# Ledger of designs, part 73: designed miniproteins, single chains, continued (5)

Each design is a single chain, and the fold is of that chain. pLDDT is the mean over its residues in the fold that is shown.

## One batch from the design tools (miniprotein)

Design m18517
Fold by ESMFold2-Fast:
Formats: structure tokens, sequence, C-alpha cells
Structure m18517 (fold): chain A 55 residues (1-55)
């Protein structure tokens, strides 16, 4: 889980793919589960990380 969440953060920062696609590619059972685990680990939702990432 930890390694997958870190990989997800990299993909979100690169702007590569939709949140749902990132969750699926990393083996999370749903976007909701991914969002919950990501927010718990990093303190921000995947969507928020994407918005705050510099271009």
Amino acid sequence: TERRLRAAAELLRSGDGAVADIARSLGFPSQATFTRLFTERFGESPAAVRVHTPP
C-alpha cells in the first residue's frame, strides 16, 4: 500500500492519467478506496494534489 500510494503521488504530480485510472493501474479496488487511503497518508485528496502541482 505505501509503495503504491507513493507511485500514485508521482503519477498525479506528472499529470499522467485520471485519478480513477491511476487507482486501477496500481491495484486499488475502487477510486473511493484509493482516495481514502491517499488522503489518510498524505493529508490531501488526489484531486487536491493535482490542482496544487506546478505546471
Scores: mean pLDDT 74

Design m18518
Fold by ESMFold2-Fast:
Structure m18518 (fold): chain A 99 residues (1-99)
Amino acid sequence: VDKEKIKELFNKILEAAQQLAKAALDGDYEEAKKYAEKMLEYAKQLASLSTNKELAKKLLDAAEDLLKTVKDGAPAEEIIKKAQELVDAAAELYKNDTS
């Protein structure tokens, strides 16, 4: 397990989530979509490195749900909730693969 790469990808997801939350609150759906797409890319990379297939699937499902929610123009509160679900899934996978 590449613990350094997993930590790097987890930190990138956290940073992108913060930027996405700000964009969503500002009503900037174009910027929110950009960060949701980056989060999906990081989630795919993190899932590919995971030893736990169930956590990897949960992470990917959360990332795809987030991107769809942003593309559908959902309220900022719903987008932020989906971003938090993705961060929580990534944190669980990070803890599993780095401990």
Scores: mean pLDDT 86

Design m18519
Fold by ESMFold2-Fast:
Structure m18519 (fold): chain A 66 residues (1-66)
Amino acid sequence: EKEEHEKEVFERIKKLIEGKKENEVYTDDNVKLKLNDSAKEAIDKLEDYLKKNPNASVEEITEYLG
């Protein structure tokens, strides 16, 4: 339910970050446009974490957000 939805949002965000580094097809603006308010909060947490830990792995990001 909500827990599953949040996990799916995190997986999508991780894939977008990976794609952003390799291919600029997707941007943070596209993610925020398509996601609901709860997902925007997850993105804000992700952005804060990445500013402090720019070399963070996908696993570390998942642990922080989850």
Scores: mean pLDDT 56

Design m18520
Fold by ESMFold2-Fast:
Structure m18520 (fold): chain A 74 residues (1-74)
Amino acid sequence: MIPAFTPEESERILRDAEELAKKAVEYYKQGKKHEAAILSVAGRMLAIAAEVSGDTETAERIKELIDKVDKEME
């Protein structure tokens, strides 16, 4: 099996997803809806990367975070 992310790698990818989520909401509030949507998609790609790497818990946390962002943008 491909090794799962180290705790440091999992923390980094989650942190990157949190930054993308925050920036997406900020852009949406500024009326930059297309940019916000792009950042939401980027966050979902980080969730896929975590899942493929075997870190399903981090992937689920990222998915939950981006789902919350998508709800804020609706």
Scores: mean pLDDT 79

Design m18521
Fold by ESMFold2-Fast:
Structure m18521 (fold): chain A 88 residues (1-88)
Amino acid sequence: DIEAELEAISEEIRKESDEMTEKYNALPPELQKELEEKVREMEEKLRKETESKIGKSEEDDLEIRRKVAEALREVQKLIDEKYEEAQK
């Protein structure tokens, strides 16, 4: 059931997003600024990598979704690393 699978993924993302938001808000402004800059660089890279694939095929759509999930994971990792850095 694709609908149930998508709902389960959405719930997991929402939980992770809530935890990331709390960690991000606990960071000093200087570390928040560093994260914003890195996220912007990642968004630009993702855009360049995916722009040639948009609307081409179902395989390309799947690859785009996979790259988006990978980018989200990298953002989560960066927030975690900065949160640990702030505690030192």
Scores: mean pLDDT 69

Design m18522
Fold by ESMFold2-Fast:
Structure m18522 (fold): chain A 72 residues (1-72)
Amino acid sequence: SEEEHKLAIEYAEKLAAWIKENLPNLSREEQVNLLTALDEMIEELRADPSVHPKVIEILEEIRDYVKKVLAE
């Protein structure tokens, strides 16, 4: 439903915000594990046609941010 899509987008945005705020405080191992978890989550959600595309976009953006930080 439209309401379920709005909630899913809000949860994705909250997750992305939390990751941006907390990533510098995570150990290297935790940062690598987070990147793996995000990749797995994105693949799982892409397989589900009920997932709003905006959720995938938000998760891909934060995944790319984590990947960039790990490259530094």
Scores: mean pLDDT 87

Design m18523
Fold by ESMFold2-Fast:
Structure m18523 (fold): chain A 89 residues (1-89)
Amino acid sequence: VQVSVAYAAMEERDGRMVAVFELYPTHPNDVITGEVVAPSGRRYPAEISMLPSGAVELRLPDEVSAALKEEMEKSGFLPVARVTQRTAP
């Protein structure tokens, strides 16, 4: 089993905090999971969706996005999105 991890800074789009990864599943059974690390160190599970381009987007609920924006403004640091891709056995 191979595990790959990627990181990206979060950006605001349409009032939501999102991150886009050029992370293409190599097999239909590959498991992709995402989380966001706030400037405070708090971790939030993120929803993963495949874009029409084939790229993977991490998305957070509006309430979590608002909390992250507040932390970013107070700390001056960007939240970090983390994606883990696990190859099927």
Scores: mean pLDDT 72

Design m18524
Fold by ESMFold2-Fast:
Structure m18524 (fold): chain A 78 residues (1-78)
Amino acid sequence: MEIPEETLAYVARILSGFDPTYVDARGRVGVYAVSPADGARAGLSAAQLRDPANQAAVAERFQGLGRYREAIERALAR
């Protein structure tokens, strides 16, 4: 499935406001509000999920975002 850069930016904005250090009341972290359970399935601790690169890797696994890594990096820079 093709995910446009604008769609990824919109998702990042509504979930975290492009904040890679975002943590919600449920412990979901970063630009895409990655759940601790999804991180654990990827072999990552809650502390490791605060790294934007790890957030992108989990998103790639579940959403096929590997081909959009540049768009993720741009969203995190803003």
Scores: mean pLDDT 61

Design m18525
Fold by ESMFold2-Fast:
Structure m18525 (fold): chain A 60 residues (1-60)
Amino acid sequence: DESEIAKEIAKLTNISQSTAKKVIRLIKERGPTIPSSEIAKETGISEGQALIAKLTIIRS
C-alpha cells in the first residue's frame, strides 16, 4: 500500500508524506535501479533520505 509505505518513509526520513509519494512514483516509473543521487536531485531531498526511501520501497 503506497500510503503506508509513504508514512513509513516520512517517519524514517522526516520528509512529508507527499514527498515520499513522489519518491515512490519516481521509482515505479524508472525502476528500482535508479540511483539515490537522482532521486535526491528530482525530489529535493538528501541522498541519505533517498537511500532510506528506496530501501523501504524495495523491502515492501
Scores: mean pLDDT 82

Design m18526
Fold by ESMFold2-Fast:
Structure m18526 (fold): chain A 94 residues (1-94)
Amino acid sequence: SRQQFLQDVDDGIIAISEGVGRVVGRNVSKLPEKEKQEILERFKRESLERIERLVKAGDLQSARAVEAMTVALLETAGYDDMAEEFRERVEKIL
């Protein structure tokens, strides 16, 4: 069905976004702790601003993709608490 096709496309975009987040998170995890924390805090802020803009534009698919990428990135870098805080902030925007 059309509904199933659109859901499959959405699921695929989320999976790709998570994959990108994991690659970036692995690379960031190799940095010194202070630099890593500063980069991840900046990325979290910029991702929240991007999600807010996408939601205002009605682009929920791209907003969910940015969320999925950012969460996967933060978790892969070992910042699970930051990832949880990010999810809670995104829930208030969506």
Scores: mean pLDDT 86

Design m18527
Fold by ESMFold2-Fast:
Structure m18527 (fold): chain A 65 residues (1-65)
Amino acid sequence: SELEKKAQELVDYTKKNGLTPINMEEAKSLLETTGWDLERAKKVIEEEDKLKKEMEKKGLKYSYK
């Protein structure tokens, strides 16, 4: 389905770009939050990855939702 294609593309995007990897369920959840806007979902993931890396530098624990 189109929805599963978008979710899979988002999963593949995280793997291809060295971002924090996500699974299909996490991808679908993020896409629902962004109104199934793949570009917006990619931006959210990139911002979360940046925050995670910054928190790791500060010795803080990060939990991805």
Scores: mean pLDDT 77

Design m18528
Fold by ESMFold2-Fast:
Structure m18528 (fold): chain A 61 residues (1-61)
Amino acid sequence: GTMEQAEALVEELLARFPEAAHMRAFLEEQARGWLRGGTVSFEEFRRRMEAFIAAMLAARR
């Protein structure tokens, strides 16, 4: 993965789930952690982050 992919993922997730904007720093840190030593694919990491945000949205809804 690249820094550009990590930044793009965070922006895409926040565009889809603006309610998660207050978690921007956490999402960026998770993406950086994946870049530095993540063992899952970018696609799997994206799916996990999307599922986490969707669960938060469901809890608030």
Scores: mean pLDDT 76

Design m18529
Fold by ESMFold2-Fast:
Structure m18529 (fold): chain A 65 residues (1-65)
Amino acid sequence: AIAALSNAAAQSLASQAVAELSKYIPASSAAAIAASIAAAVEAGIISIVDAAKAIANIVASLAAA
């Protein structure tokens, strides 16, 4: 089902986001940010591509700090 594939992609992105964000912030904070982005993708508010860009921008900002 298309919805199941979108949810799987969002959860995969969330797992990758937690791994990258956890290098800079506590794992609980990383999980909360990743869950919020995944929920937005699952709800159709943002695309998976835009979610990936948002995560990359957050990681870049944290790496620069």
Scores: mean pLDDT 76

Design m18530
Fold by ESMFold2-Fast:
Structure m18530 (fold): chain A 71 residues (1-71)
Amino acid sequence: SLADVYRRMGRVRLQLLLRSSIGASVEEFKEIAARYGIPDALVDAADLDGDGVMDEAEARHLLARLEAAAS
């Protein structure tokens, strides 16, 4: 579950992963995120502009959704 991803990794590790994704393609990030249990559909949902590139706002949005799932 998304809650288990957040609990397993923690906020700091997720922040580092998501910051490293800024400027990467959504497809590249999906490959990395899947290794940590983050589903492709959640990454697609965080791509708010549908431009296929991860930006800082999209990374923050994804982190917030993972944190909310663990609440």
Scores: mean pLDDT 77

Design m18531
Fold by ESMFold2-Fast:
Structure m18531 (fold): chain A 103 residues (1-103)
Amino acid sequence: MYETIKKALEENPEAREELEKHQKLAIEAEEKGDYETGAEHVGKVSETIAKALGAPDKAPQAGEYSKQAYLAEVAGDEKKAEEYYKKLLEILEEAAKEGEAKK
């Protein structure tokens, strides 16, 4: 799966640029203690990955799971964070399979 994500981003320079932009903004927000803004950008990173994989229909859910996992981690709710990270991994694996099926 991770090799599939890497290839999808290599094939889509615009997606790579969007991902890097949101990663930088998430780090900057976290450094300022602005975890709400950080969560928004973490969500956008996962949305960009799902779209690059060829499953734009799964992007909103991937973004929401990523955002919820990040906020739970910030709050110290390790159990909730693990649950949402697992759901994020599952939805991204489904996105990769859907993208491959369309080729």
Scores: mean pLDDT 83

Design m18532
Fold by ESMFold2-Fast:
Formats: structure tokens, C-alpha cells, sequence
Structure m18532 (fold): chain A 65 residues (1-65)
């Protein structure tokens, strides 16, 4: 349940910043988000998604594809 809420918020942040979510993988308390976009937007997305993960008790890793 919480993992799905975090996934929805990650997708909302990606849309707001203008990066594409290629995939999201959840493994226990770890979430891996694969994004495509410009380097500056990817940096902004990574910072926001990591902070969001911390609020939900998840370790978020952002990968460029």
C-alpha cells in the first residue's frame, strides 16, 4: 500500500519536472526509478524523489536510461 502511494507521488514529481519514468522497481524498503530526460531535470528529479523516499521510509535510487 505505502509502496504504491510512493510510486504515484514519484510519477507526479516526474511529470511536474518534465522527465519520463521508464520503470519503477520495488524491493523491500528499496525503490529503483529509471528516468530519461535532460541532465539538469534528472538532477532535480533525483533530489526530490530521494527526499520523498525518505519521508516514506524507502531508499530511492535514480538511474538514467
Amino acid sequence: AMAKELEERIREEAKAIGVKVESIRVEGDKITVKLSGSPLKLTAAAIRMIALGYEFGYSVTVEEV
Scores: mean pLDDT 84

Design m18533
Fold by ESMFold2-Fast:
Structure m18533 (fold): chain A 67 residues (1-67)
Amino acid sequence: DEAARLLAEAERLEREAEETFGPLLNGQQPSPDLAQKLRSKTNQELIEERKRRLEEAERLRREAEEL
C-alpha cells in the first residue's frame, strides 16, 4: 500500500526531527551521544534541518491522504 508507506516515512521523519532537535531547541540537555554528534552544528542549522524534515513529512502525509 503506497499510502501506508508514505505515512510510515512521514512518521519516521517527524519522530527523528523531534528526537534530534526538540530537546536542543527547547533548551533541554540532549543525550551525551546526541550532543557529541551535533557539537559542530549551529542553532540556525538545527532549526533549518528540523523545518525541512517536518515540511517533507507534511508533504508525504498529504500525498498519502490523496491516494
Scores: mean pLDDT 71

Design m18534
Fold by ESMFold2-Fast:
Structure m18534 (fold): chain A 93 residues (1-93)
Amino acid sequence: MTRLRVTVTMEHGPDRQVVTMEPEGIGASPEEAAKAVPRATRVAENTAAEPLPPARQVAEAEMTLAEYEHYATGVLGGSPGAGGGAAGGGRAR
């Protein structure tokens, strides 16, 4: 089974939040896996009355290619949340 190591970088600015997901292939065909699964970046506006203070968080997770595609679609497609629940994402509503 092809597994991915995904580095998730969350950066909060005064105006917006940026989430970047960078997959890295691990296992038998890491190079092919990484090429098949592009990086995903999402920029979201702060919906709070006051913007969040500047902060940077980095997390790593191992997941299957299918799981990464699901999360990447969430990041890009507006049902965001790397892991269940995304408080509405500010795009559709």
Scores: mean pLDDT 60

Design m18535
Fold by ESMFold2-Fast:
Structure m18535 (fold): chain A 59 residues (1-59)
Amino acid sequence: MNDAKLKAITLLRENGVLVSENADCRELSLRAALLQGKMDDDTYSRLVANIKAACSSES
């Protein structure tokens, strides 16, 4: 499993978002959108960066 994907899932769960470890790139992006404006910009940027890193391994 990709470390970036694990970090993204951990950040989502720590912020109260239920997410499966089998969630794909699209699911992670959709769930991250729920936290937009609900967390600080630095943490949100880190979450988005980890999702993008996980997604780039599929391209």
Scores: mean pLDDT 77

Design m18536
Fold by ESMFold2-Fast:
Structure m18536 (fold): chain A 100 residues (1-100)
Amino acid sequence: SKTEELLQEAIELLEEAIEKIKEAKTQDEVNEILRELYEKLSEILEKLRSDPNAPREVIATVELIVGLVKEAIEKKVSKEQAINMLEAFRKELERLLKKI
C-alpha cells in the first residue's frame, strides 16, 4: 500500500541519517543532517495526512517522530543522543510496518 511505501521510505531516511551522523565530526554537521531529515520526514507526514487510507496510529507516530527531531535540532543534542533517538524511531516504524 501507499502507507507501507511511505513507512519504508521513512525507515530508509532514518538509516541514512544515522550513518551520516556516525561520520559527522562537529555539532553543526549533526544539526545539518537532522534538519535535512526533518524536511524529508515532514514531506512524508504531509503525504500520509493527505491519504484517507493512512491509519491514524501511523500518522500520529510519524507526527511524534517529526516533532522529536525538531526538538533535537533546537536542543543541539549530542551525536550519541541523536543516533540513539533515530535508532529508536527506526525500530518503532519497523514495528508499525509489520502491523499494517
Scores: mean pLDDT 91

Design m18537
Fold by ESMFold2-Fast:
Structure m18537 (fold): chain A 76 residues (1-76)
Amino acid sequence: EEELKKELEKMKEERKKLIEKARKGLREKIPSMKTVSPSKIDQWIKDLEEGVELLVKGVEKAILESAKRKAEAEAA
């Protein structure tokens, strides 16, 4: 359980880093977007964040299942 908490915290930090990189990339990629539609960038980042969160939750679920199976095997 303690090991799993550390792994989950690591994933949350990596997710934040990915969002930050995406945010910087979007703002830098198209200069016209910065001037004409600044709010659009935030909306796109939000959509991206939701997508990444779903993917990360899938991976976290797989890790939790793997840890559960190991615990059951060790207990047997």
Scores: mean pLDDT 68

Design m18538
Fold by ESMFold2-Fast:
Structure m18538 (fold): chain A 91 residues (1-91)
Amino acid sequence: GVAAAKAAVQAEFDAFREELTRLEAEVQALPDEAQAAAAEAVRAEAEELQKLEEELIAAVEAGDAERARELARRVMEGRIRLLRRIIAIAR
């Protein structure tokens, strides 16, 4: 059910929490102008990640724990990749 799907998503998010928090802190430490320019450069990748996040929400609402787990992993991997790309472009 939905509760099992939410638990599966939370477990994947927990697995990536430390790395994601570290990378988010690195992005926030960049000058605002550098952050804005990097965000523009990765807009297409950010839009694809947003579509994947929408699919994740739909899987959770459907109570599909297996699909939600797979999509949560892809979302977290996508977020890490996007943040690393922002940092690389801004530096």
Scores: mean pLDDT 86

Design m18539
Fold by ESMFold2-Fast:
Structure m18539 (fold): chain A 83 residues (1-83)
Amino acid sequence: SEIEKKIDETVEKALENARKKAREEGFSDRVIEAAIGWARGVYDAIKPYLIKKNPSDEELEKFYEDLENFALTVARLLEEMGK
């Protein structure tokens, strides 16, 4: 569906931007990929609800920001926990 494609494109852009920002902050690739994996897991769990909601472009923009921030927050927590 068109909405599913827009959601998938939003997720990929948000995670790629989070990956770039985390790398710029000096996080290890292991931490970055673990955080991205967690963010993808959250997306997989909520994807049916997002499709049903049929989000507007404004809501997708907010979702992008929320997903990026979630991935970065997870990366920071994993870095603090050490390894």
Scores: mean pLDDT 84

Design m18540
Fold by ESMFold2-Fast:
Structure m18540 (fold): chain A 64 residues (1-64)
Amino acid sequence: EEVRERARELGRKIKEAYDLFRKDPEAGQKAIDEAVEEFRRFAAEGTPQQARLAADEISRELNE
């Protein structure tokens, strides 16, 4: 549950960063970079299975 909630939050941040990038490319790029680094830290802290689950949840969030 915690893994899914964190992944969903990351997906939301990435989606918001892309929306921001369209209006303010500099601020949006910074937000994208921060979200990517947050995901890298999450993947490094967990198992390969948790990283895969997180990637799937982020993908679903972005497609909605």
Scores: mean pLDDT 75

Design m18541
Fold by ESMFold2-Fast:
Structure m18541 (fold): chain A 87 residues (1-87)
Amino acid sequence: MTPEERAHLDRVGEINTHIVEAIKEIEEKETDEKVVEEVKKDLGKIIELASRTGDIEKVKEELKKLIEKYKDNEVVVKALKDTLEKL
């Protein structure tokens, strides 16, 4: 494994960890199962984006779009904002 491949995997792993923590918080606090399923799908797409690109700025941009999508859901917005601050 090259140093560049290692750095990419480490970055993707860090992004994945923070997104998984956000999903866990949303699952624990959000009672609407349909909202939880939709957020998990959206965050799963961001994990895939991170795996393909390793581009943290693109990940942050997609998270900001999700904050706008879920702006009326305080639980989801808080979890996504916390994730942005950790990245």
Scores: mean pLDDT 81

Design m18542
Fold by ESMFold2-Fast:
Structure m18542 (fold): chain A 70 residues (1-70)
Amino acid sequence: MEEFIRELLAELEAKTPEPPLPEEAVQERIDILLEQKLDKEKVKERLEVVFYTAENLRKIGEEIDEELAK
């Protein structure tokens, strides 16, 4: 399962112009998906959603930081 999640993350990263995720972020995503005890199909769906959501959350965080002057 963990190797399957890492393979999907590598595929998603390879298909985007974004820089690769730091190891800590990769491990966090793996731990979350393993904790949810999902099957392979649900893991793939959840991983794709988490990947795209993480990018959106990062952009929102930057916007808030600019607004707060931090």
Scores: mean pLDDT 61

Design m18543
Fold by ESMFold2-Fast:
Structure m18543 (fold): chain A 72 residues (1-72)
Amino acid sequence: STQAQIEALADRLAAMSDAERAAYLRAVAASGDVEQMRLTVAAIDLLVERGVALAPEVVELARELKALVDAA
């Protein structure tokens, strides 16, 4: 299910460093895959909801991904 994909991605992102998270978000943005962008934005929202601290760079990249999703 989409929810299971979001949770699995959130768990993977939680295990990453901020540098790895930033690299992942940049790769997703570069892919042009709007569905992958949607899943990634939802996973980041879930990390914030769960109280995971994110570096400012990761937060900014997530906002950029959300803008791309909202424009699609």
Scores: mean pLDDT 88

Design m18544
Fold by ESMFold2-Fast:
Structure m18544 (fold): chain A 80 residues (1-80)
Amino acid sequence: SKMDELKARYRAIAEALARQLAATTDPAERVALVRAAMAQVQAIVMEALDYKGASEEEKALAAERHAATTEEEIALVRAA
């Protein structure tokens, strides 16, 4: 199903990010990896919302929330 496909894509992104972060010690590169992974996750979220028939307002709100979450994740990686 479409949802199973999206879940598999999300798992692949999470696993790839975990492997890359385990192999990377440079702080700037670690931030770039998280930012790239979050951009891929946003694409999956938007595709899921489109599949469910979400409104443009719901999509815009989801995009704003994802942007905030991305900056929080980056701040956490910088602090570590």
Scores: mean pLDDT 87

Design m18545
Fold by ESMFold2-Fast:
Structure m18545 (fold): chain A 94 residues (1-94)
Amino acid sequence: YKLKIKISKDNVLTYTIYDENDNELEKVVIDPKAPEEERIKAEKEVLEAIIKYKVDSIYLETENPELASLDTSEKKLGEEELKAARERVEELEK
């Protein structure tokens, strides 16, 4: 399962999880202008989805020209990244 992070010109983050056949399974939007509580909730939803689907790769898309130099190549996620996601969920629940 793949995670795509799309960064808009307004810095809105869209997290989309795809299966092996590129079917969209989950979509979470994080608006940087939203209240902190809503952003934290959305971050938790993204992390829980990553854990649930055992996401094994991540890649970036950007419409923000200030971020045009970002590496958009697919990166593999391992157990260390999944552990970090689980620890972050626990922090957000406190």
Scores: mean pLDDT 77

Design m18546
Fold by ESMFold2-Fast:
Structure m18546 (fold): chain A 90 residues (1-90)
Amino acid sequence: SKLEELEELVKRLLEEKASDKEFLREVFELALKFREEGVPGKEIAKIIFDVLANNEEIPESRRKLLEELAEWIATLSPEELRKKVEEVLK
C-alpha cells in the first residue's frame, strides 16, 4: 500500500541519518509520484498523518517536518506545491 511505501521510506531515511534536505527531497519525490498516480493532495496528506499516528518512534524533529510537508501538500495548489518543492530542494 502507499501507506506502507511511505512508512518504509521514512524508516530507511531515519536509519541512514538523512539530512533535513535529503529527508524532505525523498518524501516530496514519493508524494509527487502518488500525485502522478492520481492520488489527491488531501489524501496524500492523510497518508502522512497515518504514518505519524502508526509510528510513535519517529523523532519529534522529523514528525514536525512530515507535518509541514502534509500541510503544504494539502493546502497548496499543484503549481504552488511545485514551486515550493523547487525552492526547498535547490
Scores: mean pLDDT 81

Design m18547
Fold by ESMFold2-Fast:
Structure m18547 (fold): chain A 68 residues (1-68)
Amino acid sequence: SLSPQEQRGKANLEALAEFARSQGHEELADALLAAWERVLADPTDRAARAELLGLTVQAVELRNAALA
């Protein structure tokens, strides 16, 4: 079971992925969700954590640009 903080994190990430998908960035949305699952499977995987962070930044920048 996910903690309340992890559930909120998942919901925020899913909302970000859905936004990216709605803007035609399906590959980014899929990569973001896959990176999240990879981090959940092995939280010590530094490469997976770095990938999740980078993809999250890309998705946030996309959203901010679209809402400007």
Scores: mean pLDDT 82

Design m18548
Fold by ESMFold2-Fast:
Structure m18548 (fold): chain A 88 residues (1-88)
Amino acid sequence: EEERKKKLEEGLKEIAELAKKKFFEEGDERPALAVQRGVARAAAEAEARGLDLSEATVELLELTLRAVAREAAELGVEELAKLAEEAL
């Protein structure tokens, strides 16, 4: 469980770093938008499932990564979608 949680958290960190780099270095806002939409979607799904949003649980992290992957794919940010899928 701890190793899985660490892998998911590291994946989210890599996603955040990629989105930050694309936004500040390349002016590409799509990765940051994918993360914003993915996090909002995951939070809504977690609330519907009765999950505690104050805890970084494996289930919440998985929901977040899946939502970010989907939003990234819809925006055409394949690199971000792959990072999210690899973390799962």
Scores: mean pLDDT 80

Design m18549
Fold by ESMFold2-Fast:
Structure m18549 (fold): chain A 63 residues (1-63)
Amino acid sequence: SIETIIQLLKEAPNLSEALALADLVLREDIELAKQVLAALKEENDPSMEPVVEHLEKGIAEAE
């Protein structure tokens, strides 16, 4: 499911939709959010930097 979430984030029509999906994952499954964050950081795709920062903040606030 990590690969599916990453694909959905990358295919989002705009940043606000990508961040909304990130918020949904943070709310429903924090462990999945952590795994998605780790995978995105490993890919180091500059287009995903705002999503990476948003997930990092959300995870820090949940812990």
Scores: mean pLDDT 83

Design m18550
Fold by ESMFold2-Fast:
Structure m18550 (fold): chain A 97 residues (1-97)
Amino acid sequence: SIKLTVGPIAADDPLRRDGVVYMNEETMKRLGVEVGDVVRITNPKTGKSVDAVVAAPPEGDSLPEGVVLMSDSLMEALEVKPGDEVLVSPTGERVEL
């Protein structure tokens, strides 16, 4: 697993989809995952985890390396907020997006 920082996302942002997380291509390469792969995200302070599907941000949106975006519902389930660190691990599972 690798540490990623939870990024800020606007309430009306089209990237706010339930059950998906967004990261840039370089972060995906570092994890060894691609779009459609399922990752496990863990809050290292609480041990709480959620599974989510990797998606790329829309064309033209630049995410920094090491940042993950997720919905408010995933942040609530993990008990994290923007700026917090999470552990992300590939699960070996895949879904179609």
Scores: mean pLDDT 75

Design m18551
Fold by ESMFold2-Fast:
Structure m18551 (fold): chain A 74 residues (1-74)
Amino acid sequence: MSELEALRELLMSVYGYSEERVDELIEKLKALGLTTAEEIAQTDPSELAKGLGISKRTALQIKSAAELLLSLQR
């Protein structure tokens, strides 16, 4: 929950996603069982794109945000 909240904040503030779009993406991530930055970062961009119903470009942005969160957990 806390990591997905951090991801939500980052996607909105850094990547300019709307609250509505981010909430939809977070809900789909939960449905896929991807609840941590590590799980998201380890998922193939193509599989993430398919699971969320988004482009590979958007999937790569989400992965980059998750990787940034991992770098901040030291």
Scores: mean pLDDT 81

Design m18552
Fold by ESMFold2-Fast:
Structure m18552 (fold): chain A 92 residues (1-92)
Amino acid sequence: MKVAKNIAELIKKYLEQQGAKAEVETEGDSFTLRASGLSPAGKQVLEQVAEALKSGGAEVTLEFQGDSAVLKVENLGVTGGTAAALLLIGEL
């Protein structure tokens, strides 16, 4: 599905604009985003995105390791994707 890829790519672009590196893997309605070199603001955005996606009915796991993070999202619905996109627009 394009929705999971589009949301993952939006998060990646936002984090890269903040100086982080991000890698994305997508499969159907699921994605995994791996990020490194995160600022405190970047970590906060990932936490907000994870909460928005979970509120939209997705299965979300967010793990931090120092200045790196892994965000895993499964069963991503359109509603969850829209909420995440709105949060990213608000933080940009």
Scores: mean pLDDT 74

